Designed miniproteins, single chains, continued (3). Designs and how they scored, part 23

Each design is a single chain, and the fold is of that chain. pLDDT is the mean over its residues in the fold that is shown.

## One batch from the design tools (miniprotein)

Design m8819
Fold by ESMFold2-Fast:
Structure m8819 (fold): chain A 99 residues (1-99)
Amino acid sequence: KPSEKELEAEVYIALGLMYLGIGNWLMEKGDYEGAVSAYEKAVEVFQKAIELAEGDTKKEAYRALADAYRNLSIAYRKLGDEEKFNEAEKKAKEYEQKA
């Protein structure tokens, strides 16, 4: 149902932004492994938002997902994981193009 799905998508976007904030806080503390975990949770809930969202809300969810992958790539770089850095950067660019 459009109204219910739209509200649910907005709730997932808000939850994803909370995980993104937690990841950023952990990055500042030097907990890069914790930041990866938080950013991966942000990715998961933004993907759920995309499944439910339409129009401008879906574009917002794609932008948020791209931001989550970009932050995830920075965390992987801090951990020295070049393979995961490259994968996350590719995902960030892909979802930025869909926004």
Scores: mean pLDDT 89

Design m8820
Fold by ESMFold2-Fast:
Structure m8820 (fold): chain A 71 residues (1-71)
Amino acid sequence: SAFDALAAGLTPDPTVDPSKLRGYAAFLKGADPEKASLAVQLLKRAAATARDDEDREARIAELVAQIKATP
């Protein structure tokens, strides 16, 4: 799904390029604000499965900032 692709694109995964992530973020924001909100929730959930709480907060901030930077 678009949510899964967005979450995968924002995790440190060399197989998913940032342009794909930006496309999904823009699509979700333009198509439905509720879907954009769900995408953010999925990203926070994905970041919550990261290793340490300290790195997790930095990761969440990075992922959220990346989505917000996408028009």
Scores: mean pLDDT 53

Design m8821
Fold by ESMFold2-Fast:
Structure m8821 (fold): chain A 121 residues (1-121)
Amino acid sequence: EAAIAEAEKLFQQGVALYRAGRYEEAVTLFDKAAALDPTNAEIWYNRGNALYKLGRYEEAVVDYDKALELASEEDKAGILYNKGNALAKLGRNKEAIEYYKKVLELDPNNEKAKKNLEKVK
């Protein structure tokens, strides 16, 4: 489908901008990609990551929630971890703890989740 192919192109351009540290421009491209392919968890996840880099933590949480609704089980641990990080940045430490614990239920050896859990307790 032409719309999905265009979404993929915009998504890859957004990822390239994100890697270059051009986070506001990456969000703009992820917005366009999400409009064309709104059920693609990876687009919402990467948009949330770009918003997190911009300090737009409340908006990042919304995007991570959208990504979690759409994601396969294999992809959830990374999204849950980044949602926990955004919640911790917002001072919502009790909620951040719950999300780091969910990460450790899916991936018991996740060193980053273990360290961040200790920092917010």
Scores: mean pLDDT 91

Design m8822
Fold by ESMFold2-Fast:
Structure m8822 (fold): chain A 102 residues (1-102)
Amino acid sequence: MEKAREVAKEEVERVQELVDKGASPAEIVKAIEESAKKVAEVAKDYPEVMQEAARGLVEQAHRAGLGPLYTATIMSEEALKVDEEIAKKVLEAALEQVRRLE
């Protein structure tokens, strides 16, 4: 778990750095997609870690002026490749974060 949480944190921080540098929307979206895929792979047995990463990526998408709902669907889609119940939990966590940021 600790290693998966560390990797997830690093992936979210990578997206945050791109947002802070003023990277293009296309670069940020690609980074979110890459981060979602890697987090789903390393945290496949740790749904809480995927939920934490989903919330972080949604927050970064919002900071970048992107549609945070699209980021929520990306995270859920990658989680769905692991398990349907995990995908549902990831989507719920991401949507809660979207509501919190509005």
Scores: mean pLDDT 81

Design m8823
Fold by ESMFold2-Fast:
Structure m8823 (fold): chain A 79 residues (1-79)
Amino acid sequence: MEEAARAIVRHLLADPEAARRVIREAEEAIELAKAGKLPEEAGEVARLWKEAAEAALAGDEEKAVRLLLEAERKAREAA
């Protein structure tokens, strides 16, 4: 999982438009969770993905990787 998270982060670092798309999609998921249209856990995972994409836009690879690993951990705990 760590290698996969790092590959995703490196893609977002290389493609700021991809990072901005992830932020928009995560914001939509957060709002759907707030409205009760998605599980609360989906909103938490989306928040972590948004923070990871924002960290990638800031050039912080290690923070972005850590946040994606936390998102995976949260998703696993919800299962």
Scores: mean pLDDT 83

Design m8824
Fold by ESMFold2-Fast:
Structure m8824 (fold): chain A 90 residues (1-90)
Amino acid sequence: GLDRVLEIMRRLDEEEVSDEELRRIIAEGTPEERLAAELLLGVREALAALPRGIEIAERVDRELKAAGDLSREAALALSRRLVAERLAAE
């Protein structure tokens, strides 16, 4: 059940299991172990991407401030373009 998956996930994190070992568990583990490893790896990947997300957000904020009083629709369009440009650069 979900409680068992979360307990396995917590144990794997506390044991500082490597991303490579998490991928091995995803390939070879029980269904509950696989789900726990997938969730933990997903969380680690999201946290690793956070500095990039912050950089993109700071750039969007600077460009919106530089553009002045934009309509909500124009601000959203500019924000979407800046995000797409930054993602394409990586």
Scores: mean pLDDT 76

Design m8825
Fold by ESMFold2-Fast:
Structure m8825 (fold): chain A 81 residues (1-81)
Amino acid sequence: DLLEAAKEASKHAEELKRSAEAVIEKAEEGLKEGKLSEEEAELLKEAGRLGLEAARAAAEGKAEEAARLVERAQELVEEAV
């Protein structure tokens, strides 16, 4: 069912977008509160940016591209912590 697949893709895209926005917000807040270094905050912001691109790819049905962007975002989070 293409309609159900499209609904799942849209839901997944919204979840990725929400997660990415939360990562960016936490990076900015952590930097402001002195809980993160400038370098750590920049890595987390870049991870969030890639997460937003992954959300867009997922919404377009580009599951493989979305997965690669998520993998790269996870690598940046690992570098930050």
Scores: mean pLDDT 82

Design m8826
Fold by ESMFold2-Fast:
Structure m8826 (fold): chain A 59 residues (1-59)
Amino acid sequence: EFEKAVEKAYKIIKDKLEQGYTLEQAVAYAANQLLKEGYDPVLASEAARKAYEKVKEEL
């Protein structure tokens, strides 16, 4: 579950960055999208944070 949420957040962040969103905006968007898909707020937040760290390491 958590690993799948991180993967989803990662893809959303990458897509939003390609569209010209800032990293902060992309992360917020990913967290909100996970919430809309029914993930718990804590899990959604932690997954988005983990995905953010992965993206930041690539930049």
Scores: mean pLDDT 79

Design m8827
Fold by ESMFold2-Fast:
Structure m8827 (fold): chain A 65 residues (1-65)
Amino acid sequence: MTKEVGAALRIMAAAWEKGISVRIEFKGDELTITIEEDDPAKNEELAREARRIAEEMGLKVRIVY
C-alpha cells in the first residue's frame, strides 16, 4: 500500500468514527482533505488527527473547511 493510500484510509477511519463526512483528493505527495462538519470542536479535532497522520507518514496535507 502506498503512503498516500494508507494515510487516506486512516483519515477516513477517524472521520467515520466521529460521524464526519470528508473528501480526500490526491495531488502528487499532497493530500487535500475537505471536512464537512458544522461543529467547530469536532472539525478541529479531526483536522488535528489528519495533520498528525500525515506527519507520521511524511506527507503534505492541506485541510479545507
Scores: mean pLDDT 79

Design m8829
Fold by ESMFold2-Fast:
Structure m8829 (fold): chain A 94 residues (1-94)
Amino acid sequence: MKEEIEELRKKAEEYRKKLDEYIEKMKELEKEAEELREKAKKAKEEGDEELAEKLFKEAREKILEAASYGSLALGYAASAVSYRRKAEELEKRL
């Protein structure tokens, strides 16, 4: 019984770590997208519409990638909660 509770807690912690890692990757990609948008705005102000369009496209691709990591992070959060609840239910039987 104690081994089962410890195993479930360990799995919950593993999914929590994956959640944190994927949220960090999402934030890094969002920051890169902001930097690209700033460069795109500057290119547009300088009259370089081709460069501006290219940079806006790259920024959009980074945002879509960030959204993908965010979606995966939600899955890891749900798994962490599920394993935590199973551990709590087993503890109530002690």
Scores: mean pLDDT 86

Design m8830
Fold by ESMFold2-Fast:
Structure m8830 (fold): chain A 135 residues (1-135)
Amino acid sequence: SIKLSVEYMIKTNPYGALYATGIARNYLKQGKFELAIKIAEAVIELDPNHGGAWLVLGEAYLKQGKFEKAIEYYEKAIEVSEGNNGRAWYNLGLVYKKQGKLEKAIEAYEKAIEIYSKVDPERAREIQRELDELR
């Protein structure tokens, strides 16, 4: 089963959760959302603090147009990072923008800018340009 394979990876390799999450992300790129979800869920069952796996779930549901589920999983990615997940904040802003919830989209983009300004100032500037176009 997928769960047993992921469990084996995590137990035998300190990078097992990272590798499994990478496999799930490759399935997302291929449009194989169900496989990506199953792998990410298996990672979370073993390591619920793995923000990358919560991001994969959010992205899989967003790509399927399931905005409420995408929001739930991006919020969990934010929670496990103690608010410090710029990608989750940016993707949450994209979901709110798609729903026409512009005030919530702006707040999420501002949080992403705050985080990226410390680690990737060019990415922060790119998001700032996107945010300015919403105003």
Scores: mean pLDDT 88

Design m8831
Fold by ESMFold2-Fast:
Structure m8831 (fold): chain A 79 residues (1-79)
Amino acid sequence: MEEARELAEEAARLAGEAAEALFRDGDEERARELNEEALRLLEEAVRLAEKEGREVAEEVAREALAAARAAAAEAVAAA
């Protein structure tokens, strides 16, 4: 469980960095690379959570999406 949450949190951090790269630096290539890595980590987090049960997978996915949206909104508001 903890491993899946850590990966989801890292995915949210990378999504925030991608938003900063895009909106602060205008670096579309870096933003794309960071988003691809974030998505990969999120998929891995969901897969790990699914090994422990469907309920846990749903919770992790929901938390990760909420964190990613909050990070993106904060980056946009700061820009």
Scores: mean pLDDT 74

Design m8832
Fold by ESMFold2-Fast:
Structure m8832 (fold): chain A 63 residues (1-63)
Amino acid sequence: MSERITRATEAAGELVGDEAGREAARMLAAGASQEEVARWLAGIPGVDEETAREAARRAYEAY
């Protein structure tokens, strides 16, 4: 759990920042899909849809 969360946080955080990356990892740990994480990230100011999808993909694969 802890190690997977750390990997997912780092993978997403490189594109969207540490706080957003940590929340993406928390969502995955709670059972959210890659698609749900991408939609949440796209709602963050300054994060475009393409960046959100890539960050979610990296987090999902790292988790």
Scores: mean pLDDT 83

Design m8833
Fold by ESMFold2-Fast:
Structure m8833 (fold): chain A 75 residues (1-75)
Amino acid sequence: KIDEELERLIENARKHLAAARASTDPFEREVHLALAEIQLAVAKLTIERHEVSPEVKKRIDEVEAELDALRAQLA
C-alpha cells in the first residue's frame, strides 16, 4: 500500500510539473510548482519512515531533478 501511495504522489508531482511548464501565467506556474513541491516533500517524508525499494527512491530523485530543472528554467 505504501508503494501505491508513493506512486500516486510521484504521478501527482509529475502532472503538476507538466501543468507548470504548459502555463503562460507566472502565478499559475508558481502554484503548480508549489503543488509539485508539496507532493515531493510528502513522498520524501514517507521514504524516511518506511523501507522502500531503491527503484522508488530513484523515481523520487528523478522528479526532484525535473522540478529543480523547471525552477531554473522559469527563474
Scores: mean pLDDT 83

Design m8834
Fold by ESMFold2-Fast:
Order: C-alpha cells, then sequence, then structure tokens
Structure m8834 (fold): chain A 60 residues (1-60)
C-alpha cells in the first residue's frame, strides 16, 4: 500500500541517521497501531516491508 511504502522510506531514513535498532524502537508503536487494523497476513506483510526499509537504510 502507499502507506506501507511511505513508512518503509521513513524507516530507511531513520535507520541512516539513528541506526537500525533506534529506528525500529521509534517506529514500533506506529507499526503496532497500523498492524492492529489489518488482517494477520496483511500485518505480517506490512511489518516485513518496514523492517526491509530499516535494513536498506542501515546498509546504505
Amino acid sequence: SAEAEALAKLAAELAKELGAEAARERLAPLVAEIASKLSEDEAAEFSNKVLAGIDEGYLA
């Protein structure tokens, strides 16, 4: 979704500035809130996309 893409990009930028762990901690409550409104499969896909964004930003 467009929201997941936007969050993944934000996660990558935060990981570049703060590191992967700090970016994950800062985004955890927002990810949890969004995931709570999705099905289990959609929540897993969304969470994995955000985590991939963090890894991409951290390794860039």
Scores: mean pLDDT 74

Design m8835
Fold by ESMFold2-Fast:
Structure m8835 (fold): chain A 64 residues (1-64)
Amino acid sequence: SAAEAEARTHAGAGLRAWKQGKYDVAAEHFERAAQAYREAGNDLVARFFENMAKLAKEKAEQAK
């Protein structure tokens, strides 16, 4: 579905940003991935990316 394609795009962008230490950018992409997975009906994967976004936000604050 279009929602699944959008979710994969944001998940990939978030992981790329994470690898670069851009945790604030990673958090934004993981939140968008989570929303898109919920729209696709994939609640379990959405919760995973919600948790990844939370972790990314924590890492961004610690890097300050």
Scores: mean pLDDT 87

Design m8836
Fold by ESMFold2-Fast:
Structure m8836 (fold): chain A 57 residues (1-57)
Amino acid sequence: MLYRAVKDFKAKSPLELSLKKGDLLELLADLGPHYWVARNLKTGEVGIVPKEYVEEI
């Protein structure tokens, strides 16, 4: 299932993935209540994203 960034997110560490609003994401792993590991389908980059910045489409 596809997911989308609902707002811009700037990575604060090398483990995090920066997002632009509207970026399409593949979710790879659930890290608990606040974070996922995701792949940005536009760039191919993988990293940690906050769940509040992502929605299911």
Scores: mean pLDDT 84

Design m8837
Fold by ESMFold2-Fast:
Structure m8837 (fold): chain A 96 residues (1-96)
Amino acid sequence: MYKVTVTGNFLVPADAAAATMTVTGTTTGSASKSTSTTTVQANGGETVSATVTLTVDLTGVEGLKDAVPVQLTATLTSNGKTYTTTVTAAGKGTAL
């Protein structure tokens, strides 16, 4: 088991009101499926940073240890409108 921490930066649409943005990180590629969710406060027009920490099983794919691929999906619902964006990131695995 490995701890993987990834940070994504998200540009919040200028027409969004201040709200809580939910960011879900999910492993991609050959790594075992792992998912984790965090929340950050977001204001329209700002760039916000969100950090997600996952616990990943890299058994059989230990070559991914230095750069575990993770997709971050940010979702913000404001004034009845839902905004969704995704970024691809990679995080170094630390053995647990």
Scores: mean pLDDT 82

Design m8839
Fold by ESMFold2-Fast:
Structure m8839 (fold): chain A 120 residues (1-120)
Amino acid sequence: AVKIVESGGGTVKVGGSVTLTANVSGVDFSKHIAGWSRQRPGQPRVRVALISADGSLVAYDPAIAGRATISRDDSKNTLYLNLSDLRVEDTAVYYNELGNADGTDPFAYTGEGTELTVVE
């Protein structure tokens, strides 16, 4: 079975930085498109970052563009999201999203999430 475990959340001050991590097991991670989504309190879950299977293409939501870096280490089956210059609006539960290698269902798998709280 596919298993995804996110970590790296917690409480951080405005202007700080955090690295969120997702460990993937049960699939060949190197063949999958991967991404990060977040759900802010009382808001819908939205995708904020994507990385292609080969790591050559990345995309970011305008809300975090210029403050975020998505990266992957396929030797460790791990996806990272580095967020800098944190804002109160970055307070959310962050989820890994893993797509099918063939792109027919790009987000078939999700984890349970890691909670980030940004305080003044």
Scores: mean pLDDT 83

Design m8840
Fold by ESMFold2-Fast:
Structure m8840 (fold): chain A 118 residues (1-118)
Amino acid sequence: SFTLTESGGGTFKVGESVTLTSKYTGDQSKVLAVGWWRQRPGKGERLVGVITKKGKVSYAKEVEGRWTISYDKANKTLYLKMSNLQPSDTATYRSVVLVQDGLRLSLVEGAGVQVTVV
């Protein structure tokens, strides 16, 4: 019942800024957290930003102060603002929703968007 559709990927120049957008569906009352995962070529997958149901925001250390995660709960839209793009930011970015239904936790991921920095 939850789906995520990401947009805003593409090819960008060093020093540009991009905002990735994820529009999701599903029962908002069951959303425990929303976030963004990064898959760099050859480096595995890691969580780069999270907003919890209580409004706590957390970032991976290497993006803290550079990027901003934000959340329009009413419009069910999640954003990742990536300022001052560097070649090391080249990756696939997936949005994620952590869903809680009673004691059951489920992680729902989007298909992801590619960001290439040249």
Scores: mean pLDDT 86

Design m8841
Fold by ESMFold2-Fast:
Structure m8841 (fold): chain A 78 residues (1-78)
Amino acid sequence: NAQQQADDAASYAEKKGAEFVKRARELGLPDTAAEIEALTQKAVDAARQGNLSEAAKYVTAAALILIGDELDKELGQA
């Protein structure tokens, strides 16, 4: 049902967000971690409102920010 899909999506967003935040902190990227926390909350809120496409966009944005900032750190750029 739609409510179960919303609950599952919210749970997935929370889990992925927590994984991304942990990784960002391990990499010494506290600003990245804070940004991912904010995006994760938006993803959870969107999922619980039944807007699964919006939730997916926020989770994707969090992943891309983590990858981008990790790459910037590896390349020695700000």
Scores: mean pLDDT 84

Design m8842
Fold by ESMFold2-Fast:
Structure m8842 (fold): chain A 66 residues (1-66)
Amino acid sequence: SEKAREYLEKAKEALDAGNIDEAVSYALQALKYDPNFKEALKLLADVYEKRGEKEKAEQIRKTAES
């Protein structure tokens, strides 16, 4: 989906700017358009790990492998 890719790019830009909450929001929007979007799942897992939410990060990684 074009919209899923657009939101993934916004999530990456937010991460580069240090806007963690915006990165989560954009990654979730990307997954709303494409629930199996591996890059968005990986980015979301990385963000949760940076926030110290290791259990959420691991759950998302397992979802990305399915």
Scores: mean pLDDT 82

Design m8843
Fold by ESMFold2-Fast:
Structure m8843 (fold): chain A 63 residues (1-63)
Amino acid sequence: DLVKRMLAAASEHGDLTVDELAELTGASRAAVSRAMRRLEERGMAYTNERGERVLRPIPKSAI
């Protein structure tokens, strides 16, 4: 499961870009970008000031 691999990588390395996730998961940039868009809709990713999507897993209970 690509999303589980992406979340595991972000848990180990912190905030990760699409390119970093593609390298760490072995998935294509296109596949990672599509998964990141869905995660951004759930508040688990954001677009930085360079226009790059960054995965940031936030615990559901973090206040």
Scores: mean pLDDT 73

Design m8844
Fold by ESMFold2-Fast:
Structure m8844 (fold): chain A 110 residues (1-110)
Amino acid sequence: DVEEEVRREAERAAELLRELGMDEAAEALLADPLNPENLRRAVELYTEHLLSKTTSERDKETLRNTLKLYLEAIKNIEKNKDLRDYLNLLHSLRTVLEGELEREKIEQEK
């Protein structure tokens, strides 16, 4: 059941967002986990968080461009209502969030 897979991946992504201190983004995602518009809010909040701690203009541009790609993917999912594409996008977000948590853990150990 793709809906059940989407719910599980949304819950996983929300857990990772909470571990990063992004409670508002996690709550946005979980408010309606089958609604891709809620993923839009979560990725916007996450990108704002990363931009606030990024000093390199090149890295900021990369973050803005990545956000644009995510927003276009979400727009297409909203138009087509394709839950499998939404599941794939949630899986992509989870991978990004896991990488950020590992990076923060390494920084704390230095």
Scores: mean pLDDT 81

Design m8845
Fold by ESMFold2-Fast:
Structure m8845 (fold): chain A 74 residues (1-74)
Amino acid sequence: AALPVKATVVDENGNVLWSGEFDSAFIAQALADSGLMSLEEAKELIDKGRVKVNGVTVFDPNYQLRDGDVIEIL
């Protein structure tokens, strides 16, 4: 994916937690760089199936984000 990646992070109720440009395409690193959580917290949420991209559960912390992606945290 081209950098920066424009994406939005929402909770399970659709509340926007963060929106902007990520300088990393990898989902766990992007979540850490947003300031919402640590890298280890992001990896644990992903491993537990608590992170979705565009409604699809992601289990790979190195999943590559694309421009316009919506990241849901459950």
Scores: mean pLDDT 83

Design m8846
Fold by ESMFold2-Fast:
Structure m8846 (fold): chain A 55 residues (1-55)
Amino acid sequence: SDLEKARELALKGAQAAVAGDYDTAIKYFREAASVAPPGVAETLREAAEILEAKK
């Protein structure tokens, strides 16, 4: 399902962020947002924007 795909991509994004790879984390969160249902997509887009602002 789209929600399952979004969750997998978001997990990869979170793992990249913990490793300090913010570019990879932002990419995965944006990909997750593109696949996610509208409500979840907004939250994932916000996560990517927060990480972008920290660079």
Scores: mean pLDDT 83

Design m8847
Fold by ESMFold2-Fast:
Structure m8847 (fold): chain A 69 residues (1-69)
Amino acid sequence: SMEGEVELSLILAELGLAKTLAEQGKLEAAKEAAEKAIERAEELAEKYPEFREEAEEVKKRAEELLEEI
């Protein structure tokens, strides 16, 4: 689905923002962005099961970031 591809791209951008915020020492903003990326990845997998593997990878990366901050 093209809509699912767009949503995945936006989720990846949000994860990238979370990492950038963490690197800048903006830890609360980084946590919020990472948590939102996890929620959106779970919603993506539910709505578009074909993206389940990509959604799990995003969730894993976001959870790893949360463990570091």
Scores: mean pLDDT 86

Design m8848
Fold by ESMFold2-Fast:
Structure m8848 (fold): chain A 93 residues (1-93)
Amino acid sequence: MEEKIEKLLEAGVDPETARRIVELIEKGDFDGIVREAKRLVEEGKYDAVRTIIEMVDEYARKKAKEGNVVDAVGALATSEEIRYLLEKAEKEK
C-alpha cells in the first residue's frame, strides 16, 4: 500500500488525500472512493484517477480470490463508475 500512496503522490495528489484514498480502498468504502475520484476528475488530475482505477481493480481481484463475491462485485462496479466519469471528463475536456 505505501507503493500506491507514492503513485498517487507522483500523479499530483496531496499526501492527506492519497492516504485517505488508500484507507477507503482497504475498508471497501466504495461510495467514499467514488467521491474522491469525482473530485480529482473535477480538478483535472486524470493520472490520479487512473491510479485509483488500478487500485480498485486489484482490490476486486484479491476479494474474488478470497471468495468474497459481494466485495469483488462492488469493487468492479466502483471501477466502472470511475472509468465512466474519467471518459466523460476527457471527452468534454
Scores: mean pLDDT 82

Design m8849
Fold by ESMFold2-Fast:
Structure m8849 (fold): chain A 63 residues (1-63)
Amino acid sequence: GLVGVATVKDDYTATADDELTLSRGEKVTVTAAVDDDWWKATSLTTGQEGLVPKSYLEVVGLK
């Protein structure tokens, strides 16, 4: 799985209980790649863990 830090590119509102609501510019730790479209992440602002669309994240420092 992928482990790294990402910046949220645009505001995202959770549409299910297992998803994160995130604001643009927030930092998250990516803890797993669930599939090509969804990543599991933890918000560095709130400590909440959940799913977020990969397209809303800009990965920083992950190789």
Scores: mean pLDDT 76

Design m8850
Fold by ESMFold2-Fast:
Structure m8850 (fold): chain A 64 residues (1-64)
Amino acid sequence: IEEGERAFKEGNYEEAIKLYEEAAKKLEGDEKIRALGNLFEASKAAGNTKLALEALEEAQKLQE
C-alpha cells in the first residue's frame, strides 16, 4: 500500500494501480477494503472508469 501511495503522489497512476491491485489480492478484511478504495482513486485519476467501478463494487461486497 505505501509503495502505491508514493506512485500515486508522483502521478504514476498506472504503477499505483498495479501496486493497489496486488495489495488487494493479498490483503483481507479492512486492509483489503482500504486497498480497493485506493485502487478506485488511482483508477479514477487515470480515467479508467471501468476499473474504478469494479474496485468500488468489490469493496462494497466486503462490507457485508
Scores: mean pLDDT 78

Design m8851
Fold by ESMFold2-Fast:
Structure m8851 (fold): chain A 100 residues (1-100)
Amino acid sequence: VDPVERAAGFAIVQLGKLAELKKNEEALQLVRRAAEALKQGDLDLAIEYIAEAARLLGLDAERLVALIRAGDVAGIADLLNKEIFKVTGLEPKSDNFVDF
């Protein structure tokens, strides 16, 4: 899979979670349209819907688009997961050392 397509898919999943948490139905519909465009191979259209959803959710849409085009999943995770954690009040504490 193209790295940009993978980054867009990851952004769609995280934006969908954030839209549901913020109860923003407009943003959630844009995320769903982005997912449909991505499944059809229309990456540019998917990115446009992602940018619009990000703007509605109060995120830096221009930065998110740049991270997607760079295939930077870690940068997208930093941008979006911090917002999700703030909204949910979740603190990612893991002293849980899984020894396999």
Scores: mean pLDDT 79

Design m8852
Fold by ESMFold2-Fast:
Structure m8852 (fold): chain A 98 residues (1-98)
Amino acid sequence: MVKELEERIKKDPNDAAAWLRLGEELFEQKKYEEAVEAYKKAIELDPENALAWLGLGIALFELEKYEEAIEAFEKALALDPDNEAAKTLLKEAKKKLE
């Protein structure tokens, strides 16, 4: 899957959906720093994609970048206020800074 997504991005670097899927696949491989970069590209292309903001926050949380994760979760929740996962993860990230 990653090679297919990389080929799609090489042909069309503005494919926001391909960048989002690349971030998800890299996250599953525990390549959290690379996942963050892919999610950031997806957000540059489609800043209203709540799922991309949620994915960015989760990857940043795994990297223990809690302040940045909080910002990403707040963006995801602003775009999708009923997202219970974003609400829960935001609380957990805030606890890490106590």
Scores: mean pLDDT 87

